# Designed miniproteins, single chains, continued (3), part 73

Each design is a single chain, and the fold is of that chain. pLDDT is the mean over its residues in the fold that is shown.

## One batch from the design tools (miniprotein)

Design m10684
Fold by ESMFold2-Fast:
Structure m10684 (fold): chain A 74 residues (1-74)
Amino acid sequence: SRADEIARIVAESVDEALELGRKNGLSADAVVSLAQRLAYERLRREFPDASTSEVLRALTETARRAEEAVKAAA
């Protein structure tokens, strides 16, 4: 489903940002920002018809998950 595909993009973007952050010594805030950027780029590519509201909801969830993952890794 579309929701499952968006959830996959969010999860993969968080995982990629965490890996890059670990390898490059990024701050927690930088990892969260990177996760949102990666998710935004993929969402716009895969769902060019997505509304601004749909994208913003996905980016909010991306930030929430990235923050939780960074805290769990500390």
Scores: mean pLDDT 88

Design m10685
Fold by ESMFold2-Fast:
Structure m10685 (fold): chain A 77 residues (1-77)
Amino acid sequence: MDPETEAFARAIGAGLNAKSDEELEAQADRIVEELKKRRPDMTEEELQAYREWVLELIKKWRDVMESVEKFLEERRK
């Protein structure tokens, strides 16, 4: 697996496990740092664009999961 694909897989896992936006952003930062170590040829702008894309993707998945969880919690007091 290339470093970019590996970072993407970690981002999905991190998004599912993060309980807050702050934790989610911290996970995204770690993923970008790991990618930077494996791909030092990437520009700072490319790394930032990748981080923003990953963060948006995992936030969307997190929001969906939270919506489902809140719906289920509303039914169970």
Scores: mean pLDDT 69

Design m10686
Fold by ESMFold2-Fast:
Structure m10686 (fold): chain A 80 residues (1-80)
Amino acid sequence: MSSATILTKNNVEVEVSTLDPSIKLTEEMAKLAYEFADESTSLEEQIEILEKMIEMAKELGDEKTVEVYEKQLEALKKSL
């Protein structure tokens, strides 16, 4: 996924700048979600994947996404 540069109205510029990190995160999360849901992925591997997703969410400052994945991580740890 290469960088996107659009010389358009301010609103589009703001949306592109805002959406670019969100789109990238969404695609990375989708890939990790497939890995997470794959039958070959063990519970320990799922925990590692969630930890990586939490780190990405923290980099973006998305507190709500962090909370969601932290809850999922706790649920998996309780399953152990």
Scores: mean pLDDT 61

Design m10687
Fold by ESMFold2-Fast:
Structure m10687 (fold): chain A 70 residues (1-70)
Amino acid sequence: SLEEKLKKAEELKKEANELANQGNLEGAASKYEEASKIYQDLVVRYPENKDVQNAAKQFASDYKALSEKL
């Protein structure tokens, strides 16, 4: 379901942040890439869904902020 996929993407983002805080940048990048693929699929499948669009925008912002600290 849409809800389950959004939850999975958020879980992957949380895991990536935890790995980055531990200095495991390779692991963090892998989890962020997996989450990115979920958001890209959801944006294409649900173009009028504001929750999906907002979640994808927030993810892009979070990833940019993380990359600037690395």
Scores: mean pLDDT 81

Design m10688
Fold by ESMFold2-Fast:
Structure m10688 (fold): chain A 75 residues (1-75)
Amino acid sequence: GAERAKELTAKGKELYKQKKYEEAAELFLEALRLDPNDEEARRYLAEAVHEILKKDPKNEKALKLMREAAELVSK
């Protein structure tokens, strides 16, 4: 539920602060699957993916995460 989405977003933010962007992005995506209206998780997912792609523009995991996030936020 919404509580679990908030916990996942909080854990993702902690990983983001540690610059563990791939791990953070996975948690933000899980939070969005539980609550697609979580604007904080959506924003942090985008930022984490941007950081991954800045270091490795061909990172397949980052591109997959972008596609899955886009599918979740499309109405």
Scores: mean pLDDT 80

Design m10689
Fold by ESMFold2-Fast:
Structure m10689 (fold): chain A 64 residues (1-64)
Amino acid sequence: SMEEIKEKIEEYEKKLEESKEKLIELLSKHLSPEQLEENKKGLEKLKEVMIERHKKLILEEAKE
């Protein structure tokens, strides 16, 4: 159902956000503030791409 698809996407988004936060915390111990800000922007963009890709995969499988 569409509700199940939505829940799967929301769970994936939450897991990606948690992974991003953990990685940022780790990177903050090794990077300068300027480098950390650039990496945060890159990770946010990567998260958006991964979510969009995952949405397409779930929707394609749901058509079967």
Scores: mean pLDDT 81

Design m10690
Fold by ESMFold2-Fast:
Structure m10690 (fold): chain A 65 residues (1-65)
Amino acid sequence: ADAAALAAAGGAAGMAGDAEAARKVSEQIFTAGDSTGALAAANGAREAGDAEGERWGVEGALKAQ
C-alpha cells in the first residue's frame, strides 16, 4: 500500500473516532519514514476530537525526521 493510501486510511479512522485504528496506521506510516503521511493522519484525528490519534501522528512525523 502507498504511504498516501495509509495516510488517508488513518485520517478516515480518526474522523470516525476510531483511535486504535488511527494509531496503528500512524505507526505504520512513521515506520516507513513518511512524515507527511503521519501529519495527515494527525490532522484527521484532531478533526475527530481524537487526542490519542493526533498524538500518534505527531510523534510519527517527529520520528520520521
Scores: mean pLDDT 61

Design m10691
Fold by ESMFold2-Fast:
Structure m10691 (fold): chain A 84 residues (1-84)
Amino acid sequence: PSKEIIEALEKIEPLIEKADEAFREGKYEEALKLYEEAARLGAELLGKKHPLVSLEYFRLAQVAEAAGEEEKAKEYYKLAAEMA
């Protein structure tokens, strides 16, 4: 829709695709790093208070929980709520 969203998706989608693949393969640390990079780029390109950025932090929280990183998961859930 907007040029900003299109540019963000073009840069973020490859990272999300790799992160989703790593998560499916049980490579939680790799998935976490890739989702973190996607969330960082989303915040830079769309601003911190954007629904797409909130969604990425929610995904980060779920991956952190699966990885056993409960403190990181709590922080990501908090960030996702703050961005919504």
Scores: mean pLDDT 78

Design m10692
Fold by ESMFold2-Fast:
Structure m10692 (fold): chain A 60 residues (1-60)
Amino acid sequence: KVKEILEKAIEAIKNKDYDEFDEYLYELYQLGETELATEISRAVDAGNYEEAIKILEEKL
């Protein structure tokens, strides 16, 4: 389940579909992946999209 959400989050960032990304980020919080979701959120908020993708890919 988590891996599927990570894959969808990566695709959303690559497509610049940040509304869909926010939905996947929320699902990560719901699954208890709070630290991961927070790290990704910080990277995206800072405009570090390549960093966010790397974090997501490392967890796949």
Scores: mean pLDDT 80

Design m10693
Fold by ESMFold2-Fast:
Structure m10693 (fold): chain A 75 residues (1-75)
Amino acid sequence: MKITEEQANRAAAIAYRLLAAGASQEEIARAVAEATGISLETARRIVSEALARSKDPATAATAIAGRLLELGEKE
């Protein structure tokens, strides 16, 4: 799959808002999948990995964007 910088930035912005609001990992994963077109399974993995490294919304959202762009380049 090909994830554009615009899609990754949009997904990160949505993830940041949801994280700041205290949303669940599942809700964030669904929003990321919808924003980027990736599978829900892939979105769950990316969100889980980002949150395992940091609970800070800005840091986690940045990690999600980076992983989405890396995933797009590997496919």
Scores: mean pLDDT 79

Design m10694
Fold by ESMFold2-Fast:
Structure m10694 (fold): chain A 60 residues (1-60)
Amino acid sequence: SELRKKLEEYLEKAQEYGKKAQELADKGGSREEILELISETAKYVLLAITYLTLLKEEER
């Protein structure tokens, strides 16, 4: 399913950006860069939720 593929892709991207944000924060990196990574994480989480909802409708 294309919906499942996109769901998995967005979830992986959310995890990757979240991990980068955490690592940068732990190293005392730029607050602006950390905020940008958090913003990207939130974006992919919202996309993943959207595609998860669509996929659940297909499984009805």
Scores: mean pLDDT 84

Design m10695
Fold by ESMFold2-Fast:
Structure m10695 (fold): chain A 69 residues (1-69)
Amino acid sequence: SEADEAYQKGLDLFNQGRYEEAVRYFQEALRLDPRYAQAWRLLGAALSHLGRVEEGQEYFEQARRLDSE
């Protein structure tokens, strides 16, 4: 799916340490599929790497809520 493609591109950038660019692709994945729990986790992780720890914690919580269904 387009959401999977956006997520995979974000993951590749995340693994390269390109966190700001990774955030953009994870946000695109979530725009296409807001139930993509793994994209919420990686978005949280990328934001934590960028020093936006409070936002990252909110997105980890969103992923946890989706997993609890």
Scores: mean pLDDT 87

Design m10696
Fold by ESMFold2-Fast:
Structure m10696 (fold): chain A 67 residues (1-67)
Amino acid sequence: SKEKREELLRLIGEIIRLIGEILDIELELEKETDEERRKELEKRKKELEERLEELKKEMDRLDKELE
């Protein structure tokens, strides 16, 4: 259906955004020498990676429903 396709496109957009944020954090971590700041960045990266995994599972679910 159109609604399910629109939802899938929305999820793809959110996934792309999260990947971009994770990559930005990885680039910042490469340059960061302060240990406390590195721990904060690693924690944020982990939270974003967990959210990305949840969205990938939701996308897989919707993809199967579109079959």
Scores: mean pLDDT 83

Design m10697
Fold by ESMFold2-Fast:
Structure m10697 (fold): chain A 71 residues (1-71)
Amino acid sequence: SPAEKYEKIKKLLKELQAAIDAGDFERAEKIIEELKKLGLPEERIEELRRALELARAGKDPDRAGVEEVLA
């Protein structure tokens, strides 16, 4: 069911955010792979991988967006 798939994607996105917030980058990587297998668009997977790479580097992706809004 598309509804069941959507609910599973939502749950995985919530778990991904929790893993990133906890610094559990191994778990975050596994969750991104599960999202890819569930058919999340490739562009969205690339966004999530970039967010993970920035978090690993101790950078906040939202901080860059805030500077553009305030400029």
Scores: mean pLDDT 73

Design m10698
Fold by ESMFold2-Fast:
Structure m10698 (fold): chain A 63 residues (1-63)
Amino acid sequence: LIERVRAAAAAVAPQVDPAALRELTEAAIRAMLNPDDEAARQRLLDLAKRHPETARALDAALS
């Protein structure tokens, strides 16, 4: 699971803002490792709203 998220991040890295991608990737991994941590899930959602282009690219790569 984590390996898939990191591979997706690496694939989209040349196309998106590196700082936003790093924050979204770290938040996604934390939310996946802690599914009952509401704060981790809210952080991921807030970052996706703040960086919609980067979030969209990462989500597409994970599909």
Scores: mean pLDDT 78

Design m10699
Fold by ESMFold2-Fast:
Structure m10699 (fold): chain A 97 residues (1-97)
Amino acid sequence: SKEQELVAKAIGLVLSIVGDILEIERGDPETRARAIENLKRDVEELKKVGKELAKVGSQETRDSLARIVENVADLAEKYGLTDVAEELRKIAEEIKK
């Protein structure tokens, strides 16, 4: 289903975002610069997927994914990525609607 395709894409993006955050924390300057650009791209793609899921996803699926995105926002905040954390929380709120 379209919902299953969007969920799979969202989970893949969430995993990529977690990886990007960890590379920003651990990486050398070149790795960090690349991870920052990857993070921006992955967050923007998650925002698009979240908007589609808000239209076609069941309430249970949307609530579950929103909780996962909120947990990733907490991880971003822990590592000082405050703007990223705020954007992820907005994405989670939009998914729930």
Scores: mean pLDDT 88

Design m10700
Fold by ESMFold2-Fast:
Structure m10700 (fold): chain A 59 residues (1-59)
Amino acid sequence: GSLVEKAKKLLKEAEERLKRGDAQGASDLTHEAMRLALKAGDYELLLKAQELFARALSL
C-alpha cells in the first residue's frame, strides 16, 4: 500500500544520506520508515529499516 511505498522511498533516501555521512538525516528517515512499516504490518521492511537505523547510529 501507500505506507509501504513511502517507507521504501524513505529507506532509499536514508541509504543516500548514509553514503554522504549524514548520520542524523539517515536516522530520522529510517525512524519514520520503521513507524510506517509497523503501521503497514510489513515486518521484512521493519527489519530492514531497523538495520539501517543501527548503521546510522554507528557513524
Scores: mean pLDDT 85

Design m10701
Fold by ESMFold2-Fast:
Structure m10701 (fold): chain A 68 residues (1-68)
Amino acid sequence: VDEAEVYQALLAMSIALGDFETAVKIAEEALKKGLPLDEDLLRQAIEMAEKSGRKDVAEKLREILEKV
């Protein structure tokens, strides 16, 4: 399995579990490694973080999305 696929799976799972802190960390690590991230998945994470009142997480994820 490609490393990018592993990071995408981890990101999706963290979002599904509502673990936004882990989702941010996974996305940041993927960007640091130059791995592609699913923009639609990042947009879903931003929306869910905002609905959960996690403005801090939403802001970090938006910054990550701008770099993808």
Scores: mean pLDDT 80

Design m10702
Fold by ESMFold2-Fast:
Structure m10702 (fold): chain A 66 residues (1-66)
Amino acid sequence: MKEAEEIREVLQRLGVDPELAEDIAAYVRGEKTLEEIAKKYNISPETVKQLLDFAKKLVEERKKKK
């Protein structure tokens, strides 16, 4: 749950549409598939996956910096 909120926040900071960021957070919570999100925004599932992976990397990097 907290991880999904962190990912949504990071995506919004990257300039991703707030609705798309929330849908990606919903995928992290297990509420939606990448295919559903891709279809809604007319993008590829690969693009959604790349956004998610990049956001996860940024969240992890923030936690490793002291």
Scores: mean pLDDT 79

Design m10703
Fold by ESMFold2-Fast:
Structure m10703 (fold): chain A 66 residues (1-66)
Amino acid sequence: MAEALRRQIELVRESGDRAIKKLEEKAKNATPEEQKKLQTEMDSVRKAADEAIRRLEERIKAVEEA
């Protein structure tokens, strides 16, 4: 059980990191106005990943701390 949840956390982190890297690469070749939009998207990706990871960590702790 907990191992599957930990694997999901790793996948969420890796997916988030890849998404942010792609947005950062786009930002380097983008206009300043486009960079602002990409910054907002990166912030949203980070917040979504952090929230998903927090929920998964809470589930792991509930199972382990029972």
Scores: mean pLDDT 81

Design m10704
Fold by ESMFold2-Fast:
Structure m10704 (fold): chain A 55 residues (1-55)
Amino acid sequence: GKKALEEAGAEAGKLRKEGKYDEAGEIGQKAVEENGNTEEAGDLVAKAAYEAADK
């Protein structure tokens, strides 16, 4: 659901800040796959990751 995608995106953003790009990608891909594998799911994860990484 939307909340799971937002939480996965936030975790991916945190991992990117730590330089763990591969782990961030895996979390994002898994969340999109588990939530219908749609462009909308991918956009939600990307937005949450960007917002979590933004200062």
Scores: mean pLDDT 74

Design m10705
Fold by ESMFold2-Fast:
Structure m10705 (fold): chain A 67 residues (1-67)
Amino acid sequence: AEAAREGARRGIEAAGRDGGAATAAWHGLKQLEAGDFEAARRALEEGVRVSTNPEAREALERALRAL
């Protein structure tokens, strides 16, 4: 779904200096583009878990709910 991809993109942008969250969000986006929703869910959950940025966490949580 485009909403999940948009959430992942926002997560990457908002993570900025939080490299762990940015990397997880990027992997989630790539898995969404590949159609692997299970791998995308795992990557986005990792992004939420490691993120210290509230905006990045919120964007990734919205991406997960759009799955």
Scores: mean pLDDT 79

Design m10706
Fold by ESMFold2-Fast:
Structure m10706 (fold): chain A 66 residues (1-66)
Amino acid sequence: KTYRVTFTGSVEQMIGTVLRLIGDPNVEVKRDGPDTYLVTFHGSEEEYERLLAELRADPAVEVEEV
């Protein structure tokens, strides 16, 4: 499943989140703009739902299903 992730906070918050996502071998990350990334989950449903919930819990991160 692919999601568009937009970072509206600081560069530090964006870098931290992007590095966590890139570090996961079951997650594919593609840059879609200066503050926007396309994130595809290849892992288990339980793991991607957890990561998705963590992303949505951050008020400086916007997540949209594509």
Scores: mean pLDDT 78

Design m10707
Fold by ESMFold2-Fast:
Order: sequence, then C-alpha cells, then structure tokens
Structure m10707 (fold): chain A 68 residues (1-68)
Amino acid sequence: MPEMEDFLNAFAQADTDGDGRISVAEAKQVFRSLGVNPSDEEIRSFDTSGDGYLDLAEFVRMAESLLS
C-alpha cells in the first residue's frame, strides 16, 4: 500500500516545471504508477481551481482519499 511519502515524492517528480502544480493527466499517471487507478472524474473533482492542474493541497486530498 503506498504511503503518503510515496505520493509526495511522486508529485515532486511529476512537477517538472517546479511551480508546485501538476496537470490532471500527470496526476493520473502518478497515481497509476503507485498502483491506484482513479478516474479522470475523480481527479477533476479535486481540481477546485478548475484550471486543469492540481496543486499540492489538492493532490494531498486525493492521496488521502485513496489511502482510505
């Protein structure tokens, strides 16, 4: 079972621009690489800004949802 630390590390690796955000597509790939398969709808539901990107807070909320 992935730990929160694994999710934080994967976020840092996916944040290639260093702006503290990753795209919904990058988030999906990150979660799938950690053995979890959220739908695009689930990922977009955590994109509270609606700009197609997840910041660290939105990503952490998603990871917490997937951990339990």
Scores: mean pLDDT 75

Design m10708
Fold by ESMFold2-Fast:
Structure m10708 (fold): chain A 56 residues (1-56)
Amino acid sequence: MLDELVEEIIERIKEAPDEAAAHRVFTEAVQKAKLPKEELIEVGLRVGKVFADKFL
């Protein structure tokens, strides 16, 4: 459930050609998922680590 969402976002970020495209992917996925605040924070932390590894 939550793990599947995180994996889908990570795959899309890995395919993103640049940092701006990756930000759009994350923003769109988060808006579509309509998660409670606690789950949104968890997804952000897990995805943010992969984002940092790729772009920072």
Scores: mean pLDDT 76

Design m10709
Fold by ESMFold2-Fast:
Structure m10709 (fold): chain A 80 residues (1-80)
Amino acid sequence: MEIELRRAMVEVALASELAVLEQNGGDPELIEQVRAALDAVAAGDLEAAREHIEKALELDPDNSLLRLALREVERLLEEL
């Protein structure tokens, strides 16, 4: 339950941010990194997900949804 809940939180945060960026015409490079992170989470590759979220945060360091996603991915990596 704990691990599944945290994974769901990461997926929701990334999917929500991707939807906002695509709807508002966000930076294509940022959209690519968020999409890649979401795909990595769905595939169970949490290390790849962390790397893509970190790259997204380099482009948008004040993004609270991306910071939330990074925190929860790092937490998942510690518990696995």
Scores: mean pLDDT 82

Design m10711
Fold by ESMFold2-Fast:
Structure m10711 (fold): chain A 60 residues (1-60)
Amino acid sequence: MLRVTVETSSILSAIGAALAAIGLDPRARVRVEGNTVTVEAPDTPAGRAALQAAEDIGRR
Protein backbone atom coordinates (compact mmCIF):
# COMPACT_ATOMS: atom_id res chain seq x y z
CA MET A 1 0.00 0.00 0.00
CA LEU A 2 1.41 3.39 -1.03
CA ARG A 3 0.74 6.49 1.09
CA VAL A 4 1.30 10.22 0.72
CA THR A 5 0.42 13.02 3.13
CA VAL A 6 0.25 16.53 1.70
CA GLU A 7 -0.23 19.77 3.63
CA THR A 8 -2.05 22.14 1.27
CA SER A 9 -2.68 25.90 1.27
CA SER A 10 -6.40 25.52 2.12
CA ILE A 11 -9.15 23.03 2.92
CA LEU A 12 -10.47 23.51 -0.64
CA SER A 13 -7.06 22.47 -2.04
CA ALA A 14 -7.07 19.44 0.26
CA ILE A 15 -10.56 18.45 -0.93
CA GLY A 16 -9.50 18.98 -4.57
CA ALA A 17 -6.46 16.74 -4.08
CA ALA A 18 -8.61 14.04 -2.44
CA LEU A 19 -11.20 14.12 -5.24
CA ALA A 20 -8.50 13.95 -7.93
CA ALA A 21 -6.94 10.91 -6.23
CA ILE A 22 -10.20 8.97 -5.92
CA GLY A 23 -11.14 9.91 -9.49
CA LEU A 24 -7.91 8.32 -10.78
CA ASP A 25 -8.19 5.23 -8.54
CA PRO A 26 -11.63 4.56 -6.97
CA ARG A 27 -9.89 2.08 -4.63
CA ALA A 28 -7.80 4.90 -3.10
CA ARG A 29 -8.47 5.67 0.56
CA VAL A 30 -8.48 9.39 1.28
CA ARG A 31 -8.63 11.42 4.51
CA VAL A 32 -8.94 15.19 4.76
CA GLU A 33 -8.02 16.80 8.09
CA GLY A 34 -8.07 20.59 7.87
CA ASN A 35 -5.55 21.56 5.19
CA THR A 36 -3.93 18.09 5.20
CA VAL A 37 -4.86 15.26 2.82
CA THR A 38 -3.65 11.66 3.19
CA VAL A 39 -4.03 9.23 0.27
CA GLU A 40 -3.44 5.47 0.42
CA ALA A 41 -3.59 3.41 -2.76
CA PRO A 42 -2.44 0.01 -4.08
CA ASP A 43 0.96 -0.11 -5.80
CA THR A 44 -0.57 -0.11 -9.30
CA PRO A 45 -0.29 2.40 -12.17
CA ALA A 46 -3.68 3.86 -11.16
CA GLY A 47 -2.69 4.02 -7.48
CA ARG A 48 0.63 5.73 -8.31
CA ALA A 49 -1.19 8.24 -10.55
CA ALA A 50 -3.64 8.98 -7.70
CA LEU A 51 -0.77 9.72 -5.27
CA GLN A 52 1.03 11.95 -7.80
CA ALA A 53 -2.16 13.89 -8.58
CA ALA A 54 -2.75 14.51 -4.85
CA GLU A 55 0.82 15.82 -4.46
CA ASP A 56 0.62 18.01 -7.58
CA ILE A 57 -2.74 19.57 -6.64
CA GLY A 58 -1.80 19.89 -2.95
CA ARG A 59 1.38 21.80 -3.89
CA ARG A 60 -0.66 24.42 -5.79
Scores: mean pLDDT 80

Design m10712
Fold by ESMFold2-Fast:
Structure m10712 (fold): chain A 59 residues (1-59)
Amino acid sequence: MSEQIQQALLLAGKAVEALKAGDFETAEKYLEQALEAARDHPGLAKWIREEYEKAKAEA
């Protein structure tokens, strides 16, 4: 994977972890960073948003 894709996935994972911990402010910051890292990969950005929304529904 490109470094940008790896960075986006890492940040998306941190966003989901923060959601599970109930830290919505930290989760939103990591989500924004993940989407910025995935800006050139719209399919990845869409997947990250969908996973975040799913995790948010569980939090």
Scores: mean pLDDT 81

Design m10713
Fold by ESMFold2-Fast:
Order: sequence, then C-alpha cells, then structure tokens
Structure m10713 (fold): chain A 64 residues (1-64)
Amino acid sequence: SMADAERAVAAARRAAERGDGTGAAVSAKQLYESGDLEGAREAVRYAEEAGGRVAAASGWKAIE
C-alpha cells in the first residue's frame, strides 16, 4: 500500500516533468480512490504544474 502510493506519487512527478498533466491527474485519482489523500494532493500539485486543465477535468475537484 505505502509502496504503491509512493510509486503513484513518483509517476505523477515524472508525468509533470514531461508536461503530462493527464498522467499526473490519473495518478492523483488512483491515490484518492485508494484513500491516500496526502499523496493525492501532492499528485494534484504536479498535475497543476504540468498544465492544470486536465487535472481539473479528472474530477478530483468532486472528491471530498
């Protein structure tokens, strides 16, 4: 679980480094669904740095 969360956050960071906001947003969504809210917030920040638009569209804004 923690190792999976760490890999997902690392995937979001790598996606942001490529300018891939969609990839970072997907990682954020997966972290939210697994209950890792702190990891999800970090992945959301990476998605916003990469462009922001797809991160908003991913629906994390609808997640409590």
Scores: mean pLDDT 71

Design m10714
Fold by ESMFold2-Fast:
Structure m10714 (fold): chain A 95 residues (1-95)
Amino acid sequence: DEELKKKLIEAVLKKDFETAIEILEKLYKEGKFELIKEAAEELGKKDPEALGELLAELIKRGLYEIARIVYEGAKKAGTGDEALEIAKKILAEES
């Protein structure tokens, strides 16, 4: 599970959202919500822009519960609102 968390963080930082979402769905299905929040908190500290892009992709795919958990993690980093504003901008531009 620690390896999956590291792989998730690496995928998001590389903007490999396909791999990131695959890992997130697996963790979500296994009930590993705290691990998702920990990864999102670390990403919120390192790259709130990439985290915002991830939130936009989750929302576009209808993965709202996973997006909520990721947002909760980003809030712990102090960048939750920043990531949300980035996601909103992306979603508006793709409309």
Scores: mean pLDDT 86

Design m10715
Fold by ESMFold2-Fast:
Structure m10715 (fold): chain A 61 residues (1-61)
Amino acid sequence: MKKQREALDLLAELRFTLISAGKVEEAEKITDEVNALLAQGKYDEAIALLKKAIAELKAEQ
């Protein structure tokens, strides 16, 4: 599904950003949260969470 793919692509970007910042545990935590939302079919919530987290982290770098 298109939204599921968008969420997975955003998750990959966020994980790369967190790992580059040395935040491996936070990357695993967000992965678990996103996977739980995707399993529930809550794609819009997963996408919104990921976009917010990416924007906050990129502003700090």
Scores: mean pLDDT 80

Design m10716
Fold by ESMFold2-Fast:
Structure m10716 (fold): chain A 68 residues (1-68)
Amino acid sequence: SAMEERIRELAIELGKAVEEKDDKKALTAAVELVRLGATREQIREALEEAGFSEEVIEKSLEVFESVS
């Protein structure tokens, strides 16, 4: 669905922002993911499929949970 694709895109933006240590960009993506009703599992799966490291995945989920 269009919403599932948008969640995937935002999850990848979150992961990239975490890698780049761009706190503002990471927070912005995380807030939008919460607004769309994204789950931790959807975010993890998107980041794993995109090839992000476990360290980046865990930090991304921490940012997401900080605004959930």
Scores: mean pLDDT 88

Design m10717
Fold by ESMFold2-Fast:
Structure m10717 (fold): chain A 97 residues (1-97)
Amino acid sequence: MSEEEFEVEVKLALAIMAESLGDYETAIKLANEVLKKGDKEQQAEALMILGRAYLKRGEYEKAVEYFEQAIKLAEETGNSDLVEEARKLLEEARKKL
């Protein structure tokens, strides 16, 4: 792995940790950094973190947009598990609108 790839992977792990602790502001910040520099698989995971964070914050329109982007990118990368999870969370977000 390059130093840049390692940095992105660490930021993704920290974003997941921040989300698990309810620190959605930090999770959003780190996920946006991953989205800018990560590969397609890392970007799909970052979009899921963004979707979940906005869903928990009650920003349902933003959550919908991020889950739709995550589905598209996960389909391009063949990540069926992420597509299934994103579709379930997308339906949850849409029910709140």
Scores: mean pLDDT 88

Design m10718
Fold by ESMFold2-Fast:
Structure m10718 (fold): chain A 65 residues (1-65)
Amino acid sequence: SATQAGALRRELLELGVPEEVIEEALRLADQGRHDEAARLVREAALKAGVPEEVAERMARGMRSL
């Protein structure tokens, strides 16, 4: 949902994930490509130094959109 997408966007920004990556992931999820969106977010979060457990939680959030 748009509300869940907004919450995920804010949390990913706070974690230091680049805005352009977040926009691409949300675009993929909007197209029904949730697994690709989740993978993109997980990879970007890990590169930004986010702990694995938190990155997996964000990826799971993308799949639930």
Scores: mean pLDDT 83

Design m10719
Fold by ESMFold2-Fast:
Structure m10719 (fold): chain A 58 residues (1-58)
Amino acid sequence: SMIEELKKKVVEAAKKLSEVMPKEFVEAFLRHEAQRLVEMGVSEEEAEEILKEALEAI
């Protein structure tokens, strides 16, 4: 599904960023991306789930 593909991309981006920058900056990026997803039409609940999964991956 579209939401599963978005989740995979965000988690992959988080993992790649965590290799080159401090966790604090990766967390800030992820919170910004979650808000951007809501602006693109993803529900707040789905965006929060994506954020949670990405944060747990780093």
Scores: mean pLDDT 84

Design m10720
Fold by ESMFold2-Fast:
Structure m10720 (fold): chain A 75 residues (1-75)
Amino acid sequence: GLDGAMGAALRALREAGATDKQVMRVGEAGVDKYRAGGSGQEVIDVIQREAERLIGPEAAEAARRAGQAALDAGE
């Protein structure tokens, strides 16, 4: 489910060298989108955009791929 997809995306950010504060801010953006009625895909899209802004494009792409894979697996 969404929790698995968000968890996978945030773990990928940590592996890419993101700080705990950066990971937490990206996670907050994802949670805010979900609370606003966003789909799992929209949540991953927000995570990618926020990660690119705070960390960089390579970390953002790693998070998107990990989150998408978990979402597609139904976890």
Scores: mean pLDDT 85

Design m10721
Fold by ESMFold2-Fast:
Structure m10721 (fold): chain A 64 residues (1-64)
Amino acid sequence: AAENPTDEKVAELEKRAKELQATPGSLPEAARVYATMAEAYIRLGRLDKAAEWARKAQELVDAA
């Protein structure tokens, strides 16, 4: 049950997103994973971290 993801789960998502970012054509999927991490941090009340992950997601979309 991953309703309240921990820092460990976020680290796993970050690793997965980097794998997708390295795969040609998967930048939108990587951006979605980063956006999911931002939402997870919002739920945890960590707005500063949420803003960082949201910005990274936007940068991936802009790069695509």
Scores: mean pLDDT 72

Design m10722
Fold by ESMFold2-Fast:
Structure m10722 (fold): chain A 72 residues (1-72)
Amino acid sequence: AHTARAVELIRAGEPVELVAQELVAEGEALGHGDTGRRYAALLRQMAAEGASREELVARVEAAAAQLAALAA
């Protein structure tokens, strides 16, 4: 098992925009680019609304898990 790159980036404290772009790329690679873009938009909105790091990490982890489930 491996951790999705988007999850690694958000846990490392990388900028939200970089993490959002990675979610789009992961979604596209899995054939679910629209879902990836939707999660990226949600992550950007949460950050703009002042969500905590812990909330952002949890959202990215959930988004990565959902993208993996859709690809299975």
Scores: mean pLDDT 83

